Designed miniproteins, single chains. Designs and how they scored, part 111

Each design is a single chain, and the fold is of that chain. pLDDT is the mean over its residues in the fold that is shown.

## One batch from the design tools (miniprotein)

Design m3853
Fold by ESMFold2-Fast:
Structure m3853 (fold): chain A 87 residues (1-87)
Amino acid sequence: MGEEQIKNAETKPIQITNDAITKADELVKQGNYDEAIKVLENGIKTLEQQRDEWQKLKVHPRFFDIIDKSIQKLNEKLEEVKAKMEA
């Protein structure tokens, strides 16, 4: 693996996660909980697809920790948004 591939492997999941959370927060402020949920679910799906691609390419297992943590953060935010809809 090149250094640039390593940096992209670390930064891309974090960027996807941050973008999804930021967009979901703005939608929640607008009262648009359904769209916030869709944004978070799409972020999770994107990260899961990236994880599957990396698994096929047999990348180092260490990079899966970054994706798994990113998926976990999006799932936590998704549960928070769902809880606000039910309140």
Scores: mean pLDDT 78

Design m3854
Fold by ESMFold2-Fast:
Structure m3854 (fold): chain A 71 residues (1-71)
Amino acid sequence: SMADIPALVEQTLSPDPATREAALAALAAIGSRAAIPPLLQAMSQASKTLTGEELQALQRGILATLRAIAS
C-alpha cells in the first residue's frame, strides 16, 4: 500500500541485496508516483556509500522501478 512507501524506500538502501530487490519490486507493484522523489534521493545517497557492482545493480533496479511507476 502507499503507506508502506517510506519503509520500502529505506529497504532499497539495505546492505542485503535480496531485501533491496524485494523492496524495488514492491514499489513497482504499488506504482505510486509518491515514490519517485524518495527513490531519486535514495539513488543519490547510494552513490555516496556504495561502489562498483553493488551501486550499478541498485541504480538499474531504481531506474526499472521508476519506469514501471511511469508506465
Scores: mean pLDDT 82

Design m3855
Fold by ESMFold2-Fast:
Structure m3855 (fold): chain A 78 residues (1-78)
Amino acid sequence: MDDVLDKFYDETKKIYKEGYKLYKELIDNGVDKKDAIKKTKDFIAKKLKELSAKLVPQDDKVVEDIADRMAKKIGKKL
């Protein structure tokens, strides 16, 4: 059980870093902050749903809430 949770957390950190890189690239390319946050949220939600399906099944609403929080947190740093 712990190994599965550790993998979930490690992959979640990777998804967050990928989302951060995507957001930075979008902003650097002149995408509006609001649109960049939305695209980053959609990317993170998709990746989290894929991860959840493999390791720890989660409600889609919970995954989307986590993705929204991550995207907003990324948006505050850039």
Scores: mean pLDDT 75

Design m3856
Fold by ESMFold2-Fast:
Structure m3856 (fold): chain A 76 residues (1-76)
Amino acid sequence: SMKEFVEEKRKRIDELFRKAEEAVEAGDMKKAQEYISEAERLIAEIHIQGVIENDLEALKRANELADKLKSLKKKL
């Protein structure tokens, strides 16, 4: 289902955000950028599928995750 698809990817994105923050704290900007890029790819997948399925909850989740991504990118 779309809810399962979104939740699975959200869990992966949250883990990538955690790893990116740890990498930033360690001064490993290359790893931080790699985790951020992977999270951005997964957020785009949620957004694209949300548009295709006309799923407003999926689009809302993608936007919330994109805002968190923006905040994290400012720390790079």
Scores: mean pLDDT 88

Design m3857
Fold by ESMFold2-Fast:
Structure m3857 (fold): chain A 69 residues (1-69)
Amino acid sequence: SDEDLESFFKFLDLDGDGVISAAELRTFLRAQGLNPTDAEVAALIARYDTDGDGTLDWAEFRRFVASLA
């Protein structure tokens, strides 16, 4: 559910800054049964990161997860 996804997002966001790093995104993808390389994770972030900061906020993360369905 969206509430479970939001709880997971907050769990991955250890700094509480409202964004997910490449390492945190890789952890999430592994939890979904995927095993991406660092290069694949970086490419995924680049596709959704419009500001070029190398992170995903909650809205970008939610859109990214929706794209996997």
Scores: mean pLDDT 73

Design m3858
Fold by ESMFold2-Fast:
Structure m3858 (fold): chain A 55 residues (1-55)
Amino acid sequence: MTPQELLDEYLKKMNERTEKFLKEQEKAGITLTPEQRAALAREIDAEVRKEFFPK
């Protein structure tokens, strides 16, 4: 796998997890602020990064 392919898979996984979470929150009538969305993105990034770059 090239570094570019790895980056594309990483971004795809991040987007999928973010969309799923946001969709569930919107169904529950919860609208996240930009700050809350940024915090969520950081947590998802940390989890996906652990999967792709385990230490």
Scores: mean pLDDT 75

Design m3859
Fold by ESMFold2-Fast:
Structure m3859 (fold): chain A 72 residues (1-72)
Amino acid sequence: MNPDEPLSPEQIAQMRQSVAELMDRLERIARQQGDQSAIETVRQSRENMEAGLAEVEKTRDSGVKQVVIDGG
């Protein structure tokens, strides 16, 4: 386990907010331009980024539990 890479719940929440805001802006621009392909791409990217952040959170949670329960 590398202590230089663990993200706090607050950092993960901040990253989620930043990603959501960015994706909202991109979707609004795509909608204003009437580009259905761009709208779909933005939604796919949003899902991928949100899934990535969820995996980071799950991996961190599993790591913490492993340190506590290891050897049981």
Scores: mean pLDDT 71

Design m3860
Fold by ESMFold2-Fast:
Structure m3860 (fold): chain A 75 residues (1-75)
Amino acid sequence: SSMREELLKWVEERFAALTGGRVTLTPEAAELLVDLVGDDRARLEGALTQLAFYARENGLTVITAEHVRRVVVPA
C-alpha cells in the first residue's frame, strides 16, 4: 500500500538523519522493523535510535534484518 511505502521511506530517511548518513538501513531491515514495532512513530523513533546507537558501538556501516532481529523487541 502507498501508506506502507511512505512509512518505509520515512523510516529510512529518519535513520539516515540519526546516523548523519554514515549508516545504511537495508530495505529488508526497514520492512522487518515496521513488522515488529508497528506504525507508531514514537515507537519507531525509539527503535531507530536504539539501532543507530548499536551501529555506532559496533562500528557498523549497514544495519541488516539480522541486526533488527537481535536488537529490537517486538511490540
Scores: mean pLDDT 87

Design m3861
Fold by ESMFold2-Fast:
Structure m3861 (fold): chain A 103 residues (1-103)
Amino acid sequence: LPPGVTLEDYKNALKNLIKNTFGKKVVLYGRDPAVVLGVKNLLESFGADVKIAKSVEELKNAPEDYILIPIPADPVETVNLLKNIDKITSKEQAVKLAEELEK
């Protein structure tokens, strides 16, 4: 586990991610393709239909029935985002977070 992340934090992040994406349509965006692919494979194993956006523009153009999840490259930021994923209630919030990852 990366410094600053406990095993309990990681478990809670995964539980929240699975709970909020189970049986849902999801679009992932992130700069690290290995991390993004890992998250896609995890979510698909728990019944999500997952697509990967290759740009912030593709994320913006996702249909309204999709859950948009921007994935930071930093592991601590990723765990903190996933622990609070239920607070990302709008497409606009998800897009703003993805744009901040591009800076």
Scores: mean pLDDT 73

Design m3862
Fold by ESMFold2-Fast:
Structure m3862 (fold): chain A 97 residues (1-97)
Amino acid sequence: VEELLEKARAALEAGDLDTAWEYVRQASDAVDAQPEPDPELHRRVADLFGELGDAYEAAGNTEKAREAAILSVAHRIRAVGVEWDRENPEAAAKTRL
């Protein structure tokens, strides 16, 4: 996951938005597939999608900007949920029933 996040950041900084999108999507899929969810990785993916959304909007690609913004919010929500479950394990176990 780290290598994908680094490649996404480098592509974003170079202005290669399509390459950055591909790497962030691969990182997103890898993070979602983890058996033990990591809220920090979800936040890092959310931050990259957020920055990509801003960059796509600046480039006039409103469709990709909107998609990136939605994915950014989704990963931020997942990070909060994972942290809440870790801080409230008894309640989390009850809600999973």
Scores: mean pLDDT 77

Design m3863
Fold by ESMFold2-Fast:
Structure m3863 (fold): chain A 67 residues (1-67)
Amino acid sequence: MSGKELAERALKAVEQGDEEKAVEYIKKLAENPSATLDQLIEVAQRAKEKGLTEAYEAALEALQKKL
């Protein structure tokens, strides 16, 4: 699965309020070498807007590891 597909799945999980799936896809996205910082930033922003604190924190940790 590409970084783009993982990002799309993470965003869908965030929109649906499925925090467990969102965290799972965010962790997979963080470990995927084709994943971009922009994709992780978008997922983090959407998770924050939806109030999914665990998904937001997972996305921030993923960003910190790539920086």
Scores: mean pLDDT 82

Design m3864
Fold by ESMFold2-Fast:
Structure m3864 (fold): chain A 98 residues (1-98)
Amino acid sequence: MDPELLDVLVRPNEKLKEILKKAGATADVLTLSEVLAAIIGYAIDNNLLSIDPETGKAFIDTSNSELKEILEEEKLDLSDLEHIVELILKSAEIVPTA
């Protein structure tokens, strides 16, 4: 994933914003890096973070959480941050930098 993409400012939709607020991210506009960190923090706090015992890869199991409804994905592979970013961008608007 392009490191510059993580510095992109986004405005989450109302559903995603509720999750981000629960993780302590209360701003109306956030970097993609801040949104990713907040989603991971939310997953840890709600015991959604899992590790595949065969591969050691970490993932977020959304199956019984609000994240499934917001991101429309049952597993968020933490080794594939580009895919997670694409899902976030479906629930957020890019804010133009002047």
Scores: mean pLDDT 78

Design m3865
Fold by ESMFold2-Fast:
Order: C-alpha cells, then structure tokens, then sequence
Structure m3865 (fold): chain A 59 residues (1-59)
C-alpha cells in the first residue's frame, strides 16, 4: 500500500497524542487509531485521515 503525505502526518500526530505506537507503516492498528480519534472528535468514522482529521489532530 502506498503511504501518502496525509497518512504519514496523521500517523505521526496520532502517535504523539497517544492513540498509536507509530512505526511508519499504516496497518490495521493505524486504521483503528484514526477511527477512534475521529469518533472522539465528532468527525466521520471512515478511517481516512482527510483534511478535517488532520486539522483536528493539530489542535
């Protein structure tokens, strides 16, 4: 799976916030962490680190 810029940034920020032990590769744990963060912040729980998810992670 290709890792795009948004996925790399989201994984790093999720690791910094304690949602994920970030190892540089998006896997099932990364997907679960994104969805949990999205749920906790009232975003759509699709597991995709879109612009809105990244903005919430940077707050």
Amino acid sequence: MEVDEKTLEAGKLLGEKGYLEYDGVPDVDFLVAVRKFQKDNGLKEDGVPDEETLEALKK
Scores: mean pLDDT 70

Design m3866
Fold by ESMFold2-Fast:
Structure m3866 (fold): chain A 91 residues (1-91)
Amino acid sequence: FAEKLVEASKKLLEMLRKGEPMEKLEEENKKLMEEIEEELLEELGLSKDAPVEEKTAAWRELMADPAVRAKLEEARAKLKELAKKEEEERK
C-alpha cells in the first residue's frame, strides 16, 4: 500500500515536471487513487462494495497499529523528499 502510494505520487510529480496540464494531472491522480483504494481494501480483506461502516472500522483498526502509522509517516517523508528534489531539478 505505502509503496504504491509513493510510486503514484512520484509519477504525478514527473508529469508535473513535464508540464502536463492540471486537468490531466487530476484525472491521472483520481485513477491512481482508485487503484490504491482497491489494493488497500484487498489487503484488509474487504470488497469494494463493502458497507462504509465496515471500511471505516477496518481503517480504524489499521490506524491503531503503530507499525502501520510508522510506514505511513515514512511514506510521507519520502514523498516530501521527492517533491523537494523535483523542485531543485526545476531550477
Scores: mean pLDDT 66

Design m3867
Fold by ESMFold2-Fast:
Structure m3867 (fold): chain A 96 residues (1-96)
Amino acid sequence: SMPPIDAEGRARIEEAVAAAPEAKESLRLVAEYLLGADPEEILRRAEEKRLEPAVKFLLAALLREAGLATPEEIDELVKSMTFEELVELIRELLAA
């Protein structure tokens, strides 16, 4: 399968994360996940900081941007799936 992010994409994400203050920890967690961090570690850190809804929303928005879901499906995914279920779905889609 295609690698999830190329070198240029990785560099842009790393720059954005470095510029983000601690208040944007949800964006940092999403960026780390996209750069290949362990899903279990991302889930644990999001739960610890009560950021699961924000991370869930950002991950669902990335599915839309990647063309893997429609706007209607994104709304349903955010409402019906748990954070853990959405992280696993994205992991499977990136591996396929």
Scores: mean pLDDT 62

Design m3868
Fold by ESMFold2-Fast:
Structure m3868 (fold): chain A 72 residues (1-72)
Amino acid sequence: MVSSKEEAIAKAKELAKEVGGFPFVLIAEAPTGNSPLVGRVVRSEEELEAAVDYAIEKTGGFPFYLWAIPVL
């Protein structure tokens, strides 16, 4: 789980490296069962921070889980 915007951005950058780069799907999920899964395709480094901001807004804030799926 990530607990701050700075932590979320750092985690998203790590996930981008782990999945082999862009594009990938950044997925966020609150630990509570009443929050929807939030997925966004990240096509470039410039979209990465915007995708994190989107995750924060849609999950209702910290803490939440962040993970990535490669796009083929």
Scores: mean pLDDT 76

Design m3869
Fold by ESMFold2-Fast:
Order: sequence, then structure tokens, then C-alpha cells
Structure m3869 (fold): chain A 120 residues (1-120)
Amino acid sequence: KTSLIFRELRDVDKNELKAMLEFAVDNKNPALALIVLVLLRSRYAYELMAKLLGITDPAEIEAMLTLPLPERTQLLLQALSRIDELSEEEKQQLLERAEEALRLLEKGYSLEEVGEELNR
């Protein structure tokens, strides 16, 4: 859970990420769903992270997708501390996107391809 927030996608095993997605979905864990979806560069996850941080400028939100790992990790930790401020609908949307990511991995998509499909 916590160890993923300190890693780049290229440094994560597909089976490890799949196991984390399965756990997030099975246990209805929106915090873990947010972590995994941010790692996959899900635009929706970054929009929710921005909302939790009070970031409203679309250009600043777009820039968050390209942040270096230390900066991404710091913002993600701050957003996770405020995860309970998300609505039930937003939490459900995170879980549905985590389930879609899991489905794509089960179909044989790479981690990079899953990120691309989530933003389609």
C-alpha cells in the first residue's frame, strides 16, 4: 500500500499492481484505489487529488500528471490524509476505475496500456 507511493510505474511488477487493485476493489478501499490510479496516471485520480488539495486551475492539474516522483509522492500523501472529504460518488468512481484497470490487466494489457485506456 504505502510502498507504491514511493515508486515509478516502471519499477512496479504487473502482478503486484494487480494484487493491489484486487484488494482495493474487494475491500472497497478508495485510498488504495487512488494510490494505484495515480501511479497509472489516471486523469480522474489526479483531478480528485487536485480537489483534495484545493487546486482548481486546469493548467496546474495538467502539470500534476508530469510531476517528478518526490513531488507526486508529497502531494499524494497530502491528498490521502484528506481522502474522507471525497463524496460517496467520488469514492465509488475511484473503485469503478480500479475495477476497470483490473479488467484490462486480466485481458493482458501492459501497465502503460492500462493508463492510456483509463484516459480514453
Scores: mean pLDDT 84

Design m3870
Fold by ESMFold2-Fast:
Structure m3870 (fold): chain A 87 residues (1-87)
Amino acid sequence: GAETDAGLAALAEQAARALEELRRALEEGASLLEVGILAGVVHLLYGVGRLVATKAPPGAAGEAALAELRRLAEEAERLLREAEAKA
């Protein structure tokens, strides 16, 4: 429904912001702890999105937002692994 889709879109927007902060932190040489926390925030938002979608089936917009959340979480995990390999 529209409420579920709006909620998932809001989660995707928050996750995109967290990923932008993660990329900036990496460029500025932030600690591995800070990078891990930012990656964890993206992953948590995707987890919440999956839980929401399980309890209230999303429409097309919500499915698109959930797919975006998954892509953002995968990118955050990739960046964290690369940062860990350099540390």
Scores: mean pLDDT 88

Design m3871
Fold by ESMFold2-Fast:
Structure m3871 (fold): chain A 77 residues (1-77)
Amino acid sequence: SMEEEFERLREEAVEAAREYRRLVEEGGDAARIAGERLRVVGAVTEARLRFGSEAGRELRELVSEVDPELGERIKVK
């Protein structure tokens, strides 16, 4: 269902944002940090394209709850 697909993207975005935050805080590998950021961007972009701008905004706001700086960096202008 569309709800299940959106939930998958939501879970992916939040998990990637948490891993991004952990890696940044622990001084992790730059390539891994970039990889998790790209996962967040991918999930938010897919949600926006498939389910609309509000869906993308909801995922970005959830990402911002995990890491406010990351949430701002991925904001579509």
Scores: mean pLDDT 85

Design m3872
Fold by ESMFold2-Fast:
Structure m3872 (fold): chain A 70 residues (1-70)
Amino acid sequence: MSGLEVAEKIGELAKELKKEGILDEEVLELINRIGVAAALGRFDLAEKLIDELEKMGYEELARKLREILE
C-alpha cells in the first residue's frame, strides 16, 4: 500500500471519529500528524505518534492505525 493510500484511510478514520463526537483536539491533531507522516513515507515517525496515542489511553484506536500502516 502506498503512503498516500495509508494517509487517505487515516483521514477517513478521523472523519468517522468527528461524527462520533470525539472532539479532543489533541487526539485529532495526532491522527492528522500520523497521516502526514505516512504520506511522506515516514513510517518510523507514524509509529512513534501511534505509540503516543496509545500512551494517552487510545489503545484500540492505536491498534486500528497500526493495521492501516501494514
Scores: mean pLDDT 78

Design m3873
Fold by ESMFold2-Fast:
Structure m3873 (fold): chain A 87 residues (1-87)
Amino acid sequence: MSPLEKLREEAEKILARIDEMSKEEILEALERLKKLMEEANVPEEFIERVELLIEKMKTMSEEEAKEEAKSALETLIELLDKLIEEE
């Protein structure tokens, strides 16, 4: 499995479980995802967007954090699908 495929699988797993997760669990999952993005050589602008999301979510309610994380994960999965197709 390539680093991009592993990253995509992890993002899908988080998205599938996000409604069952606490804000703290989502933040931990996003920190882990960020590390995988760095290992997969994802463009730095996307890594910065995830880091900004993590910081922003710390100040949000759990409901707001879940909606923001869902949107970000969906966008990331679409990006990863395109990057994997270009391999």
Scores: mean pLDDT 81

Design m3874
Fold by ESMFold2-Fast:
Structure m3874 (fold): chain A 72 residues (1-72)
Amino acid sequence: MVVTIEESFDFEELLELAKTANLETAKEIKELLKKLLKEGVDKIIITRTYKDEIAGKTFTEVHEIELSELRE
């Protein structure tokens, strides 16, 4: 099973996310990833889009994480 995550941030959105971030949320995300591994998720594809306001350009980053090799 493959999971795709898309994130798009501008500067103001990043500030708002940083304001609401906390340790408990980080723990919940970690437990969710462990659960997905046990349920047979083999790969996570993360697509992140960044807006460069100075250059007026948009950059897209794609990261693939293979989880199947870590599943026992």
Scores: mean pLDDT 55

Design m3875
Fold by ESMFold2-Fast:
Structure m3875 (fold): chain A 100 residues (1-100)
Amino acid sequence: MVSEELLEAEVEEGLGRLLSYLGFYEKAIEYYEKALELYEKVNAEPKRLAEVYVNLVLAYGKIGKLEEAEKAKEKAYELVPDDEEIIKLADEALEEGKAL
């Protein structure tokens, strides 16, 4: 029940990251949302979902959707409250997203 949907989630996340790198933030968000749905369906590790939320923070910030960016940051914190590295990355993503 896991291998195919997990692979699809990883592909969607990878495409989201590529699109974000190229500056196509709205399309990156679509792929990140698809990755989250697939990861949630397969009960993936919370850290995997948190990593996608960190990427969503940056993408939402870059397109000026600050409320959505802050909500994505909250989701990352909820998923891995004791993961100092992910928390730091989420905070840095929000600052970078707001910068331009």
Scores: mean pLDDT 85

Design m3876
Fold by ESMFold2-Fast:
Structure m3876 (fold): chain A 77 residues (1-77)
Amino acid sequence: MLSPEEKELGERLLSYALTGDVEGLKELLESLKDNPEKLKKVVNFKDAHGRTALDLARLAGHEEAVELLLEYGADEN
């Protein structure tokens, strides 16, 4: 189960992905690079509708955000 901190980070990641804040995404993801388990949970965090940051970035057409999320282990399916 996700901790409250992992949930907060996941929700922040969703916001950055939706708005195309590539710098915010990169900073958040790089801050988690030394904890691969936490990074995987945050990058694949799902909102109440089952949408991930990758789903929101694709929906909004933010190609740079999509590529960055995939680089950091976002699930494509």
Scores: mean pLDDT 82

Design m3877
Fold by ESMFold2-Fast:
Parts: sequence; C-alpha cells; structure tokens
Structure m3877 (fold): chain A 123 residues (1-123)
Amino acid sequence: SIEEKLKRLEELVKEIQAKTDDLLKNIRSMTEEEFYQKAKEIFKLALEAVDIAIELARESTDPEVLRKVRQLLDEIVKNVEKVYLAYRFKTTDPELEKEMDKLIEEFAKRYSEARRVIDEKLA
C-alpha cells in the first residue's frame, strides 16, 4: 500500500540520517575500510529509499504524498552529499575509490529519475 511504502521510506530516511551522523562523528578514528563499509551501507539504504520513492511517485496522484516523497528525497540527497564529500577526502585506496564511484553514479542516476517523475506530476 502507499501508506506502508511511505512509512518504510520515512524509516529509511531516519536510518540514513542516523548512520550519516555517526559516520561523520567518528570519521577521524575510522580506517579507510571501516569508512568504506559504513558508507556502502548508507548508499545501499539510499538506493532502496530512492526505489521506493520512484514506486510512490508512479503509483500516487495525491499532491500531498508527492510533496512528502520529494521532501524525503531531498533529505536523502543531503546525507548522501555529506558522505560523498567525506569519501573524497578520506579514501586513498584506488580499489575502494572505484567501488564508491560506482555507487555514487548509480545513486545520482536514480535520484534524478525519481525527482523528474515527481516534479512532472506536481507541475
């Protein structure tokens, strides 16, 4: 149901925020591998959240639901951008860098698609 998907999306956004805050708080004490593992977890949650947001955007015609989904997507991108900036200054391992770049590119692509669908419906 739309209600269950929206609730799951809100739960994912809360988890992404908490994990991002924890990552940034502990960044100096983490190894590159520990940072990579936690950043990868955040990106996996963000990809799941964007997929749910795309489903909600396609299924819903309610402007209130669409505006809420857009707000939640904006919160996801803010946290992902914080993780991306931290990654650019923390990671020196070329193998880990290549893996992270793929996750960042996939997120950017799906986020742009989700935003396009929502913005077209709200116009």
Scores: mean pLDDT 86

Design m3878
Fold by ESMFold2-Fast:
Order: sequence, then structure tokens, then C-alpha cells
Structure m3878 (fold): chain A 74 residues (1-74)
Amino acid sequence: SMEEELARLQAEIHAALAALREAIAAGDTVKAQEARDRLRRASERALVLAGMSPEEARRFAEWEADRVEAELRA
């Protein structure tokens, strides 16, 4: 169901955030990029399922991923 898929995507967003924090703290640029990309993809899918257009969902997800990474590097 859509609800089960959204719950799975929320879990992936949390996992990607934890992985991004760990990679940044470790100075692992490759893992940080992989975790950021996971976060962006999961957020984009969740927004599309919630009724956003694919273009709006991608723009918002990219902005949010950039914001989160900048915050974690501050």
C-alpha cells in the first residue's frame, strides 16, 4: 500500500541521515555523497507519493539534502 511504502521511505530517510552524519564525522567524502544521494532519492519518492509533481519533488528533495548536509558540516 502507499502507507506501507511511505513508512519504508521514512525509515530509509532516517537511515540515510544517520549514515550521512557518520560519514561527515569520519571525513569519508565517498560515503557522505552516497548517503546524501540516498536521502535525496528517498525524499523525492516520498514527495511524489504524497502528490507532488516529479519536478517539484526533485527540486525540494535536492534543496533539503543540500540544507541537511550544510547543517551537519556547520
Scores: mean pLDDT 88

Design m3879
Fold by ESMFold2-Fast:
Structure m3879 (fold): chain A 61 residues (1-61)
Amino acid sequence: SRAEVERAIAEVRELASTLPPAEQEEVERQLAFLRRELDAGRLTPEQVLATLERLKAELEA
């Protein structure tokens, strides 16, 4: 759902808050891209959520 996507975005942002500024900017660019693709109907909420969960796992590593 869109609510799950927004929650996952917030979680990714929180994890990224400890990264250097350049890496935080890259994460924000990726989040902005996913949001635009979701809003345009080119990606489903499920596809966006799967990508966000992958990004979250990479940031927790």
Scores: mean pLDDT 83

Design m3880
Fold by ESMFold2-Fast:
Structure m3880 (fold): chain A 97 residues (1-97)
Amino acid sequence: MVTAEVYVSGGYAVVILTAETGDQAKEAALRIAEILERRYGARVLMLSVEGNVTRLVIGSSLSAEELTKAVVEALREAGVEIKSVKHVSYEELLSLV
């Protein structure tokens, strides 16, 4: 099972994916990135793998509400369980990267 925590600030999002293995988390991150890039024109700014956790940083021209909906839809299509979705300050978002 892959789980996700989502943090959004304006047109930017950090998606923290946790799985039993780093490869599972990374594969989920790549699938989500593909959906967001193809469907919403979002850009992957960073993808980092640390053990069984993968961080995906997304930039877009979308509003925070539109980006939140896009990320939630992509996570559902990728079969990822959403643990939380939080709107945060830009300063807090940067602390997650």
Scores: mean pLDDT 87

Design m3881
Fold by ESMFold2-Fast:
Structure m3881 (fold): chain A 94 residues (1-94)
Amino acid sequence: SVVDELEELAKQFKKALEAEDLETAKEILEQMRELLEKNKDKLSKEELDKIDEIFNEIEKAVLRYELRTGKRHEEIIEIMQQISKIINEARKKI
């Protein structure tokens, strides 16, 4: 399912952030964004609620990275904002 794929990608994203592999972390977020865009019209309310939980954990991981390293990655933040927009657009259709 889309939720299961996003959960696995989120685990890989967190590992990439912990390793400070920002190129891989960015690529994983781009894959998550593309997966959401492709499926946004097919997502149920229950799936969107689970997706919100996944992205809340991603946001927490990014904040922990910023606090630990003192570094902010603008491209990752931009992709996260794009993801938030897709989720909000999907919710408006339900």
Scores: mean pLDDT 87

Design m3882
Fold by ESMFold2-Fast:
Structure m3882 (fold): chain A 76 residues (1-76)
Amino acid sequence: SEISELRDRALRLATELERAETPDEALVAELQKIADRLAELGDTETAGILYAFLAHVEERLRGPDHPAARAARAKA
């Protein structure tokens, strides 16, 4: 299913971002699109987990209190 494929892709991207010393902004953007698509498909639980992870990644990339990190936390 589309949901299963998106979950698998999200797991791979999240793992890569977690291992990276400096997160790749393109991979962050791709994971954001996956989270948004999962939310549209009704998988709000997985989308929420990904938004929380994205907030953590944005904080590492741009620093605490950045608007992108706050936006991701608001969706979690």
Scores: mean pLDDT 81

Design m3883
Fold by ESMFold2-Fast:
Structure m3883 (fold): chain A 100 residues (1-100)
Amino acid sequence: MSPVEQLLLEAVEAFEDFAARLREEHPELEDLVNELEKLVREIREAIEKGDLETALELYERAVEVLKEMLRRAESPEKYERLVKSLDAALEILKDLYARE
């Protein structure tokens, strides 16, 4: 498994865990949770097909959905910190993909 595939799978697992938690804690975010879960399934399918370009594009969309969920569920201070972490993770994934 490539480093990009491994990191994308780890990110997808983290997104699934986060979505499950938000479904329980914030039922008002059900539509966003459902959208994130759909994107996670599509990312897994793209990885299984070896289509890392599509997997990265779908991951970027999932990050945007996650940012909206964080904006609604978390304090402004936590939101800013988590968004910076998500942006940093995305840049690392893009850099690794460009090197493969």
Scores: mean pLDDT 81

Design m3884
Fold by ESMFold2-Fast:
Structure m3884 (fold): chain A 87 residues (1-87)
Amino acid sequence: MSEEEKLKEEAEKLIEEAKRYIETLERRAQTASPEQRRVLERVIADLRGLIAEIKKALEEKNVEKLKELLKRYRTFASVLRPSLPAL
């Protein structure tokens, strides 16, 4: 596989992981306090924003931007893990 093909597969895998996080956060928001719900909704919005940027980078075949976005996602996911139950 080319580097571009490997990055596309990794990006698609991370998009699916991010979608699962969003689903978990949306379920938590249903039973959360209004204050906690606002925090969860901001995190969901940030994840959706990253997914949209990754999809755009894939469409534009911008390998460098894609690498940067995947790195940003990994950092974000690392911060989320202590605040989320294990999936």
Scores: mean pLDDT 78

Design m3885
Fold by ESMFold2-Fast:
Structure m3885 (fold): chain A 56 residues (1-56)
Amino acid sequence: SIEQQLFQLDVDEGVLALREAVDHHFTTDPAELAKRREAIAKERAAIAAQRAALLA
């Protein structure tokens, strides 16, 4: 159902937030940290696009 898909997207966003926190604390190379932040931003954009499509 749409509600189950929206809930899964909420879970996916929570996982990305945890991954961002872990990367921030444990990635010592600023260039590597920047790449990981960019990858997370890309995945957040994909989740936002999926959420928008489900709510249309």
Scores: mean pLDDT 87

Design m3886
Fold by ESMFold2-Fast:
Structure m3886 (fold): chain A 63 residues (1-63)
Amino acid sequence: LQEFLEKLEKKIKELDAEIEKLREELKTLDPNSQEAKDIELEIQILEGMRALLEGMKSWLESK
């Protein structure tokens, strides 16, 4: 269980890094472009996954 929590924490950190990279890329694009919209969608998906993993971690830690 502790090993699983450590893996969750690592994955959350990896997602945070990916999200930050995509947000920096967004700053260089025209916000009305399809490319910007695609990156915004990708960020939303990654943020959703991060929230799910955080929820799992919180649930496991509540025991």
Scores: mean pLDDT 82

Design m3887
Fold by ESMFold2-Fast:
Structure m3887 (fold): chain A 56 residues (1-56)
Amino acid sequence: KKEELKKGARLLLKGEAPLTPERGAVLDLYFDYLFWKGLSDDEALEKAAEAVATRY
């Protein structure tokens, strides 16, 4: 579930997958963690996908 969200968010970033509420939520948190909290790309995506998988 978390891994599917990570893959879907990566594909959405590349323009290769449609926007869904879950993918959009992952990207919103991913950019927050990446740019606001200074996490690495891998850490930001991991935490974002984990948070969304827990909420949904």
Scores: mean pLDDT 78

